# Designed miniproteins, single chains, continued (2), part 34

Each design is a single chain, and the fold is of that chain. pLDDT is the mean over its residues in the fold that is shown.

## One batch from the design tools (miniprotein)

Design m5163
Fold by ESMFold2-Fast:
Structure m5163 (fold): chain A 96 residues (1-96)
Amino acid sequence: SAPDFLKLKEAIDESRKALEEAKKAVENGDYETARKILRDAGDKAVPLEASIFEGLTEEQLRALADETADKQVEALKNGEDPRKAAVIAPEVTIKA
């Protein structure tokens, strides 16, 4: 089956909203809430990512979401672009 690009776009839009909410939490000094918002958004995307990408298990994708959330919180604390802090695994390929 072909990748579902509409669902991927919806997941990207949800991730963007999560980043804005996490930024507000960081501005309030609530780093644990920011991390939770980003982890919850990442976890929500895992089933879609697992359907599109191969080379990583769902458990590995969740671990990357957790690591990405940690790095994005640090980027927000430092006034850096959190989108550039995402962890990219070299073993990810798109399913045929």
Scores: mean pLDDT 71

Design m5164
Fold by ESMFold2-Fast:
Structure m5164 (fold): chain A 76 residues (1-76)
Amino acid sequence: SEALERVEKQKKIIAELKKQGVKPLQAAVIALAELQGKSQEELDEILAANEEEVEEKLLELQEEISEELRKKKEEL
């Protein structure tokens, strides 16, 4: 399913970032941003961000994901 493919892609991105020494929270948020189609510049900003900035970006991505899920439910 599309959801399983997304989870597998997210896991791979997180694993690669963690191998590069990226902190788990930043790695998770970068993976979500990449899957949402964010630019490389935005991914680099998350990588350089402090914990508060990463949490703010996570909230923004959660809103986008919630809206996508809402739209998918309405299409069913």
Scores: mean pLDDT 78

Design m5165
Fold by ESMFold2-Fast:
Structure m5165 (fold): chain A 87 residues (1-87)
Amino acid sequence: SLEEYKEQVIAEMEELSSELLKKMEEAIANERDPEKKAELQKKKENFEKGAKELIERVRNAKTKSEIDYVFRFFKHEIEVALEDLEK
């Protein structure tokens, strides 16, 4: 069903978010420059807000195509954030 597919996708999004947030927290903890630490904290807060909004878009989606579109966008956002942390 569409509802079962939503729950599966949301669970995967929550797992990916948790993994990225853990890496962001580690980067924040290891950063000694106060300005860079504040920038990382802001990036984490922006990601948390964005992830919540995308998860709500999946919850409110009316078609599998909309869910797939949101999930592809979400995975791209995760990839960009991970690449940014490696710099």
Scores: mean pLDDT 89

Design m5166
Fold by ESMFold2-Fast:
Structure m5166 (fold): chain A 77 residues (1-77)
Amino acid sequence: SLEEIKEKVVELLKKIREMATDPELQKAIDQAIEEVKNAKTLEEIRKALFRLADKLVEYGASEEMKKLVEEAIKLVN
């Protein structure tokens, strides 16, 4: 169900949030979590995750953080 996918995605994003030390990156992750929670479709979840993936690259996030967002994206394909 959409709710089960949202729950699993939010759990992965929370793990990324625990790894983030940069306040700007923390803000970007928190925004992505809220976008996923408020999403009404899988497309809205995908858009939030791809936006976060771009920001993780831009802000120099760890490979582990990038891998977790990839796992979240796989859940919504």
Scores: mean pLDDT 88

Design m5167
Fold by ESMFold2-Fast:
Structure m5167 (fold): chain A 87 residues (1-87)
Amino acid sequence: SASIEEFEKKIKEMAEKFGTPESAVLGAVIDAYLNGVDLEELKKELEKNKDEKGLEAVKEIEEIIKSLDEEVKEYLKKLYEERLARG
């Protein structure tokens, strides 16, 4: 679908921008959306530590989460269930 393709492009662009694997960016989105990671607390800690690059990365994750439509949300739930099934 167009929404899932757009989401995958955002993950790839963020991975290239921050020099991290796409799997790490996808994992961070899943953990923040489904596994209870508090992005507001993480932003506060990064601001205290003057970690400008880390703060930018967390803000981009937050914007991705805010832009999730129903189809991408279902896709992420499926990926999370597959991750849990593998241990």
Scores: mean pLDDT 82

Design m5168
Fold by ESMFold2-Fast:
Structure m5168 (fold): chain A 102 residues (1-102)
Amino acid sequence: KVEEYVRSLVEVIKQALLDAGLITEEEAKAIKSFRDLAEVLEKRGLPEIARAMREFDEAAQKALEEVKKNPDDPEVIEKAMQRLNDAAGRVFDAIRREVARR
């Protein structure tokens, strides 16, 4: 289920940010949306990660829309999941670059 997969990727991203010390546990618990997460990151002076997160949000919206139109098409689902993986990968790349800079 693509929507469940999106939620699992968000949790993995939140955990990666916590493990890297880029957000606090309080901030992670307060975040209710991709937009909230991007705003927290931008406020902390992490604009590259915030941008990657907004791009991930856009990819998730497009993937969910495509799957909603063709819910039983395995090729559409596979393409949607690949798009999500690519976007999440860009978020992890931005986190890694930020950690390496420090």
Scores: mean pLDDT 81

Design m5169
Fold by ESMFold2-Fast:
Structure m5169 (fold): chain A 96 residues (1-96)
Amino acid sequence: ERSERFKKSVIDLLKRTIEELKTADKEQAIFILEVTSALLRIGAVTAKMAGDEETAEFYEKLAAEVDQLIADLRAGKMTVDEVIERLEKLIKELEK
């Protein structure tokens, strides 16, 4: 299905983000997450232009979740390791 193709692309992006975060300090982690959020928002715009509103909403929801992780990391509410754990859990939910 079409949903399986975009889902794989998102999973691959999140897995790459996790690998980059494993060696990152807090400031590097924030930058990595900001890039990931931007790429998800580009995915949302691309889906909207194709008339795929459901896929666009999915990308926007994921970008908002990443933005929340950035905010929590900036505020000291989460560590980089806790952000990695949250992203790993998100990947598992997407793989179901």
Scores: mean pLDDT 84

Design m5170
Fold by ESMFold2-Fast:
Structure m5170 (fold): chain A 71 residues (1-71)
Amino acid sequence: MLSAEERRERLIEQMRALLKQQGVSEKEAEELVRLLETDLEKAIEEGKKRGLDVHSLVALHDRARGRVPRS
């Protein structure tokens, strides 16, 4: 099984990939991922302003925080 840390890293990579797929540069994707970790509400606002799928990003972030669906 993946450790919580490894799972978090994979989810962060998925968030970056999702942002890049939506036309965000690598630098902007890193900024938004950092924002998701430090200020979730601001990250949602920035994503909405850019027309990004913020719901998928929030879901990935919540899973990265160690939420287990089976509980």
Scores: mean pLDDT 70

Design m5171
Fold by ESMFold2-Fast:
Structure m5171 (fold): chain A 68 residues (1-68)
Amino acid sequence: APTRSISFEVPANTTKDDVFNRITGLGYTVSGLVMVPSTTTPGKLLVGARLEGVTDADAERLVKELSA
């Protein structure tokens, strides 16, 4: 299946497991997940995720759902 990359910001108290479980709980397959402190938004983490078998519409929707 084609792989698609998304990025979004979450509060700094969010764990990698929290993000992984939320994405997989929404029915998506995660092939890669990284989290780094945001240099643009203090108090947030920048998440980069690679997902299998998602459309552009799924990716856009997921970014909106996960950006808190």
Scores: mean pLDDT 80

Design m5172
Fold by ESMFold2-Fast:
Structure m5172 (fold): chain A 97 residues (1-97)
Amino acid sequence: SVALEITVVTADEAARERAAAALAEALSSFPGVLNYQVRAQVNALTGREDPTVFRVYVEFASEEAKQAFLNSPSLQETLANIEGLEAVEFRDIRALP
């Protein structure tokens, strides 16, 4: 399996909730996705949640399934239609040597 981290920055808490729901829907309907987790960002020292940032951790069946998702028209349309989306970053997650 192959892991991907998606970091999403939004304008406000309402936009964060919309973006999280939209990405969860896109991932839940994609055949190559084995598992995903949507997580809020919390400051570990203060316990305060960042209302504008969330992360999605995704496990794909293969590198091909991950690339198919990243290049999918469905993902592009989902991102284009999120009101208040400021930034999205996709990171490959792998074990260090």
Scores: mean pLDDT 86

Design m5173
Fold by ESMFold2-Fast:
Structure m5173 (fold): chain A 62 residues (1-62)
Amino acid sequence: MAAARAAAGQRAADAMRDILAANPELGLSEEEQAELIKRAAAVGEHGAEEVARQRREAEERR
């Protein structure tokens, strides 16, 4: 199961890179872009757990 989480992190990082490349008008620095990519990868790795947790919280609130 660890491989699936690593793959999710990599996909999130790649998606963030593509979004930043498609929106150069944002004027973000290279450092800001790198931080967003790193954060996206970290969120992606924990995303499966966080999405499941948030879905449960939303259902409980519902």
Scores: mean pLDDT 71

Design m5174
Fold by ESMFold2-Fast:
Structure m5174 (fold): chain A 84 residues (1-84)
Amino acid sequence: SQKELLEEIKKLLEELMEVLKKLFEDPSDEEARKKAYELQERIYELLKKLSKEDQEEALKIAKEKMEEFKKELGIEQEVEFLPL
């Protein structure tokens, strides 16, 4: 269902944030870099399957997670940070 897809996206966003924090601490972590790429690709594919309204909710959650990430790591960039 759409609700199940949205919940899966939320879970994947949580995993992505954890991986990005690890990669920020150790930029040489090739496994973390690959995992971040794979998680972002999976999130993107699931977003395509959501209704317009659920896509907007998922994007809002992603933005909130990114703001939390930037705050925790002291990143002061104005543009949203979503590495491939």
Scores: mean pLDDT 74

Design m5175
Fold by ESMFold2-Fast:
Structure m5175 (fold): chain A 93 residues (1-93)
Amino acid sequence: SAVEAARAELQAELEEEYAKLSEEEREIFRELGRKRAQERVARFEANPEEAERLEEEAREQLAKNPGEYEIEQLRRFLEEVKEMMEEARELAK
């Protein structure tokens, strides 16, 4: 239930923050999201050994503290998305 509560809080906060963006800022935000996704794929293709190590580390964390790890991942995701929204606002003129 802690993970479910964290997901609900994350969704509500993201919806609230996104609603504060103008149409122009939302368009820039979507472009930034696409760029970061492409960069992630490129990094994986360039460093497959790094990707494998990160997957193994994630697997170990999930085995030890699944709920805590999932909540930390959700908080990390929220932070990254909020940073992208702020970047979009700075890029909009």
Scores: mean pLDDT 80

Design m5176
Fold by ESMFold2-Fast:
Structure m5176 (fold): chain A 66 residues (1-66)
Amino acid sequence: SSVERDAQAGAERIVAAARESPEAGERELALFQTWTAVATAASPEAGAIARAALDAARREVERILA
């Protein structure tokens, strides 16, 4: 689905930004959190997909910044 594709792209963008700088990672994370809220308001399914991708991205960022 387009939601799954958008969620994956957003997660990858957060991870890529975090590798460049913590500030860039935080900015992309904030943008993705905003998109997650919009997706959740649009449908429960979209919200669940977005949250799963966000959680995976957060774990990867923690691994990179360790």
Scores: mean pLDDT 80

Design m5177
Fold by ESMFold2-Fast:
Structure m5177 (fold): chain A 87 residues (1-87)
Amino acid sequence: AIEELEKLKEEILELLKKAKASESVINFVDDALEGVIKHVEEGKVEEALLVIDTTKEILEKLLAHKPEVLKEINELLEKMKEIAKKV
């Protein structure tokens, strides 16, 4: 579970870097998804899901000009939610 979440975080960050997102956006997502992983490790599933949903909402505003990148990131965030729900 944790290893899969870490892998999804790496994939999301790589997509942002490839899309030339700003360092502030990359750092925000890195911090947010690190928080998701910590919540899952602590058994705080509801908190993990709220952070994922909040991150998705913020990225929809920040990446509105790159809809294909946003779509791929949203698919990975949905996979993170599925993994978090199973712990």
Scores: mean pLDDT 84

Design m5178
Fold by ESMFold2-Fast:
Structure m5178 (fold): chain A 80 residues (1-80)
Amino acid sequence: SEQTKMNIEGAKELFKTLTPEEALEQLELLILKLREYGLKDTAKWLEERLEEIKKLPEEKQIEAAIKAVEEALERMAKEL
């Protein structure tokens, strides 16, 4: 949907301005919101992806977080 595309672009621009630590915090907040809205499959997927991102070197964490947000928003649109 066009709304999903706009949400993805907005999230990407936000994450480009963050530190690795701040990016991981934003992913944790997104997981909490997904669970609040009952999007349990997307929330679980993102939790597992976040644990993988935490194992990456810091210089790779921002790019991985951006990709995780893009895929989470696409998964959310399909789970709704």
Scores: mean pLDDT 81

Design m5179
Fold by ESMFold2-Fast:
Structure m5179 (fold): chain A 73 residues (1-73)
Amino acid sequence: DEEEALARLRATREALLANREEMTLAQELQVLALEMIERGVPLEEILKELMKKAKETDKEIYEKLEEELELLK
């Protein structure tokens, strides 16, 4: 159910934003991903944008996002 999935994503985003000043990079990327999903951005574009932000900040997150992008091909 798309509506149920979107409701869960909104709740997750609100919980993360409540602790905005203490957010890790992973949590910041998660909030960005949830906002892009809410806007209807294709998953491939979301992954590329997250990879761009992670590339020079967190190599482990970058590598995990790259693996997810390859699974879409």
Scores: mean pLDDT 71

Design m5180
Fold by ESMFold2-Fast:
Structure m5180 (fold): chain A 66 residues (1-66)
Amino acid sequence: KLDLEGKLVMDQLDLLRTAERGVLFVSVAEPPDEETLRKWISMLEKGDILVVADKQLVIYAAYRKE
């Protein structure tokens, strides 16, 4: 179980509008495991947004670091 305390759940347009520092977009073939997601989240600075999706733009995760 991945604990994403402080995460934001929003639609695609709202996610793009709230980027204050940067957006880390990660394209993957398969849904990432919890350890991989935690590592990517740890690379974010306050205000950064992580979006994980496949080539068909199926969103697996979206997170804003507070």
Scores: mean pLDDT 62

Design m5181
Fold by ESMFold2-Fast:
Structure m5181 (fold): chain A 102 residues (1-102)
Amino acid sequence: MEKEKKELQEKTEKLVEQLNSEDEKVRKEAVLELGELLTTVPDELLPVVVETLVKGLKKVPKSKKEEIDKAIKLLELQARVEENKELSELLKAAVKEIRAAH
């Protein structure tokens, strides 16, 4: 589990870096990969991904607001389909934190 947590953290950090890319194609691909990650990550590892996204997206400049808004939308969509109440609340809290930073 520690190795899987580290790999997911690194993958999520890379996706945040790609969302801040100057290349629009890279940013669009990162949004799609983020959506896949949020839908496929196991429940026990979802908090690692969400925490990493919150920390990273809070530091992304306002000039990338469109990409930040797309990432927020993916978190909101996942919160709506999440059957685990605690994870749904975690996703909603993440959306609130990212919005407050921008």
Scores: mean pLDDT 81

Design m5182
Fold by ESMFold2-Fast:
Structure m5182 (fold): chain A 93 residues (1-93)
Amino acid sequence: RPLTPEEREAAIKALLSPDFEEQVRAARLLARNPTDEVVDALIALLDSPHPFVQVAAIATLAELGTEKAREALRRATQSPHPVVAEQARMLLE
């Protein structure tokens, strides 16, 4: 049930994939394993230079639904990255 560090790393790398199906599978796997370490890894991706990675990370944080993930979403509304801030505000409605 808990992801190993190796499995977590592989899932995070899959979120960086340009393949939408791989991104969805990775997001679902991470959402089923809503640990603080997963939340921290997703927060780091919010600073990615690639908007598609930022969107995947913010959407996955919303799916986790933990208090730490919800706090990360609230903080993301203040992000200097417009894509991150706009998506976070939409997901917190």
Scores: mean pLDDT 76

Design m5183
Fold by ESMFold2-Fast:
Structure m5183 (fold): chain A 73 residues (1-73)
Amino acid sequence: IEEVLREVARLLAEDRVDEAAEYLLEKGLISEAEKQAILSQPTLALKKQALLELLADRFGPRALVIVNEEESE
């Protein structure tokens, strides 16, 4: 799971939120409905926030740490 979260973190650092959501769906870690909920957000920042909230809820606070480490410069 940490390898999946690191790949998602890399995609989010590149502002590739749509690809990050698709990757999670391919791995069976989120549903199509959850992907659509993320991608329906009106801004890139809100899409990232929705994805991070879902990851924290599903995989715990470690998911947020991994994503934040990759995002910092």
Scores: mean pLDDT 74

Design m5184
Fold by ESMFold2-Fast:
Structure m5184 (fold): chain A 104 residues (1-104)
Amino acid sequence: GKEREVLLLAGKRLGLDVEALSKLSLRQQARAVALEVYLLNIDQSVEEQVKALEELVREAAKEVGAEHLFPRVLRLVLEEFLKIAEDRLSEEERQELEDYIESL
């Protein structure tokens, strides 16, 4: 569906192998995008990493013509980001991110 198209475009913008990414499930695509942004922004704050994910997903959703799916796709990506970053988040940062995900 359009959610997959948004994640494929986001992955393409990150330099990910789009053909390989297209063979993954929706959640695995979201995880691949989250992991790449995490690694590219490893020296940045959690807030800056989340902002980078928001901007990437928003622009991809806009270009695909699926802006209405932005909250849904961002939620999937941030759920996977939370799992990836788990050991490096403070309890406060984790709670703030969980609250943000729930608001999407």
Scores: mean pLDDT 89

Design m5185
Fold by ESMFold2-Fast:
Structure m5185 (fold): chain A 96 residues (1-96)
Amino acid sequence: MGRVRAELIGNTIVVTAEGVTKEQLDAIAEALRAVPGVKRVKVIYEGDKGTIVAEVDPSKVTLEDVAAALRQVPGVVEVRIVSGSGNTGTIEARIE
């Protein structure tokens, strides 16, 4: 079971994932690319870990938009906004 943490900080989303496959990490990246206002998604693979960095338009992307995108990923079971509001904060999720 994998862990996913997404941080939205102004114009940047950073996702850190552990205990994930490359296919799961790719699915997370594709879900983020589908969010209006998300551009330039970069994925870094490190075995069973990965990092995704995305540039965003902070006037268009909210924490709720990022959380909704993560909920659409197959195998994502728990998505929580753990801190912040609007266009800045932290989301935690689990993936099976």
Scores: mean pLDDT 83

Design m5186
Fold by ESMFold2-Fast:
Structure m5186 (fold): chain A 72 residues (1-72)
Amino acid sequence: MSMEEQIEKAEEILKELAKERGIDIKEFKNAPEGVQLELLAETATRLVEEYGLSVQEASKVIKELKEKILEE
């Protein structure tokens, strides 16, 4: 799976997890830091479990996703 595909899947997972907690993805950047970290950690866990990424690979994807969200 390409890096672009991994980031796209991570974004999809994060959006789903945020919605489960009643958070619009556009409000994610305004959520409490603890909530942001929790959702990003859950997203990383799903990337490792469902897509076979290493912890380091998942960490890199999450960093890129975080930059993308903060720019929007």
Scores: mean pLDDT 78

Design m5187
Fold by ESMFold2-Fast:
Structure m5187 (fold): chain A 105 residues (1-105)
Amino acid sequence: MEVIKVSGKLDESNAGKVLEELEKAEDAPVVIVDLSKVEYIDESGINVLIYAAKIMKERGGRLIIVDSNKEIAEKIKKAFEENGLEDVVFVFESLEEAKAFAESL
């Protein structure tokens, strides 16, 4: 598994960094995107997570999102459901829970 950590906000200015880190983790069957230090996400941030999930689906892998902010987590879950990605994406409140789940896959 591979962990991509994001801090502050996930918006147009840093969305590309998530994709760059995902490309570096091309052999990882499970990728965790840790948003626990993210307090703001815009449409570009949501779109990059959707694109990351599509990449993981194509690889036959799984994407895990860590977010302790319930409003952001619900917004992310809804976006994945609306894009038919609910089978490849899982959302947890802690990195420890996410890692334990990833090891069970």
Scores: mean pLDDT 83

Design m5188
Fold by ESMFold2-Fast:
Structure m5188 (fold): chain A 94 residues (1-94)
Amino acid sequence: SAAQGAQQIRESLQTPLDEAKANLEAEKNDAVPSAEAIALYEQAVKKYQEAYDLASLPREDIPDRKAEVDKLVAQGEALKKEGDAIAAKKKAEA
């Protein structure tokens, strides 16, 4: 069913969402925190959360739900990658 499909999509998003949240928390608590990396990680968490929330909506509301979820995930991954690069550069310069 679409409800079961939505549940499966939500379960697949748990790991990347938790990873993005962990990266955000680690950067906030790092000895050499980057405000720019923190902002990018916050945006990444928001995109993954939007994907999770989209996967939680009723079937009738979202045609091509998987495609829209995948788009949000790709945006979150790009933001996380930028955050990782900036965070790494900040540590290397310290």
Scores: mean pLDDT 81

Design m5189
Fold by ESMFold2-Fast:
Structure m5189 (fold): chain A 72 residues (1-72)
Amino acid sequence: SRELALEVLALFARGIARERGLYDPTASLEEQVEAVRRAMAEFFESMGSTPEEARADGEAFAELFREAEERE
């Protein structure tokens, strides 16, 4: 389902941000969303994405993370 997909992808993105030392669970939602955006962009660049592709994917994961957190 869409709900399950959001939860799984948000957990994945949070894990990547935590592993990269960019995730602070005590930070505001906006700060957490920005951390996810940066972490996912860096992750995709490390996997061989272009900077433009990595930025777009980072933004997509950040919005997905925001949506998942707002549903809780």
Scores: mean pLDDT 84

Design m5190
Fold by ESMFold2-Fast:
Structure m5190 (fold): chain A 103 residues (1-103)
Amino acid sequence: MSEEEKEKVREYILKFYEKLGVKPSDKDIEDLVRRAERIKKYLKENNISIKNLKLMVESVSGIEFKDELETLAGASTFGTLTELYKMVLGIDEETAKELTKIE
């Protein structure tokens, strides 16, 4: 992602945490930004529609997303459920674990 896209994803992550009443560490925020980048890269390399990811994450979070970057931020923040990634994206368990991995 570009630096502008990364900053926008950071802003969305912070807004999600504010709504939850939890303050993330700087490390947690940066891990979630990297996770969003991995999700975007995987979708692009495998020609997978972000619309399926959007529907899944909106269902889990109860939040409606308006654009791709907000969807990626939401998937990173709320998409800890490997089984839902497997079902919605049609991917195997190892790939779903890689997409949800925090470094």
Scores: mean pLDDT 73

Design m5191
Fold by ESMFold2-Fast:
Structure m5191 (fold): chain A 93 residues (1-93)
Amino acid sequence: SQEERVLEEAREIERRLEELKQKLYEADKNEDIDKAKEVLKELEELLKRVRELEKEAQTLSREVYRRVALLEASVTSLILLAKLTVKELEEKK
C-alpha cells in the first residue's frame, strides 16, 4: 500500500539520520571540517527527501503525516547543529 511504502521510506530516512548524527559527532570530535561539510550536504539532501515524503503523507492518515512531520523537524535540527559545527571548526583554523 502507499501508506506502507511511505512508512518504509520514513524508516530508511530515520536510519540514515542516525548514521549522519554519528558521523557529525565523530567529525566534531576529530575537528574534521571536510567531514562535517559532507554530513551537512547529505542532511540537506535528506531534508528534500523528507519534504517530498511529507507531501505524499498529507494524502494519507494523520498518524503517518505526523510521523513524517516529526522526522522533518529532526532533520532540520541536525542541519542547524551541522552548520554550527562547520562554523566553529572554520573559526579554529
Scores: mean pLDDT 88

Design m5192
Fold by ESMFold2-Fast:
Structure m5192 (fold): chain A 58 residues (1-58)
Amino acid sequence: EVVRFTLEVRAPTREEALARLEELLARIAAQVPVRVTSLEVREEGGVYVVTAEVAAEV
């Protein structure tokens, strides 16, 4: 079964936000196969917000 969900992370730099997302994806991938289907990076009020749409096979 494929479950789709959205991950959102924020950090003061783009590099930190992407690293945080990679960490979360690695933790999920350790349990179930995952694919990132969409990735958006935006800046809001001095922080970077990274939003990823993820498909996981459970």
Scores: mean pLDDT 82

Design m5193
Fold by ESMFold2-Fast:
Structure m5193 (fold): chain A 99 residues (1-99)
Amino acid sequence: SEEEIKKRILDILDELQARVTEALRKAGLPDEEIETLQKTFDLVKEKIEKMSAKEAADVAISFLRHVIDWARQHGLPEVVEAAREALEEVEKIKKELDS
């Protein structure tokens, strides 16, 4: 179940990465900035794959909070909502692990 839990976290981040990429393109951000954010997601996902499920959840929560803060500072409400939804899903997974 630890592998299945990590897959759930990675799937949440994959879906968020796609939604964020689309929102940034619609907002007219330069391709270079979009590529930088894609690389950041890829690095976080690679790091998570090497961790325990509990550590992965903690890292994902921290990362998602940073994404929300970044998106708020840049006036990207669609990214804020997408990241907030992803955060709620990962927080539910963490509650399952704390049992």
Scores: mean pLDDT 87

Design m5194
Fold by ESMFold2-Fast:
Structure m5194 (fold): chain A 107 residues (1-107)
Amino acid sequence: MKPKILYEDVELRSTREDVLAAERALGEKYAAEKTPDNKALQALGVAYSHALRLARERGEAHVVAYFENGEIKVEELDSPEEARKKAEELVKQGKDAGYAHVRVRPA
């Protein structure tokens, strides 16, 4: 099997408009209904959803999501280095995964 890792790196200003626009774009672009044949893109959408919620509270989040035994798993990492290492390990294991890095900065 050929594993796929997809990346999303997003910086938002901490405004209601920017956050709501990002949440809407996430739902429209990465919904499973729109990506049925791309497990890595589905995983990226889930990672982005989790990272966006966490970044709204903490200012920044690194989330990796992947498929394992037909189920999606989500893991939060503390640094970009740990997240990239996790994504590389998932590729070596033959898993489709997505890594989302979201930063929310004051406007």
Scores: mean pLDDT 71

Design m5195
Fold by ESMFold2-Fast:
Structure m5195 (fold): chain A 89 residues (1-89)
Amino acid sequence: QIAEVLRGGAENLRQAAKLGDGYTGASMADTSARTLQQAGLPEEARELYELSQRLLDATNAGNVEEAKKAALEAAELAERGARQVEERS
């Protein structure tokens, strides 16, 4: 279900942050944003797209600390989206 997909995305984002894998993190954030858009959460999807871009930019700049922060913020947003989907069902 959509909420489970979003929670999986959040867990992957936390792992990407832990491993310093910014490119995987950016890809996971983008995927979760598309899932939020499909779930009818366009504001959360927009914020997650912005976080995906921040994560990608930080990774390209070699800013590991900023990339980690963006990935963790993206994970939190995906988790909040999962809760909102469950609460509306």
Scores: mean pLDDT 84

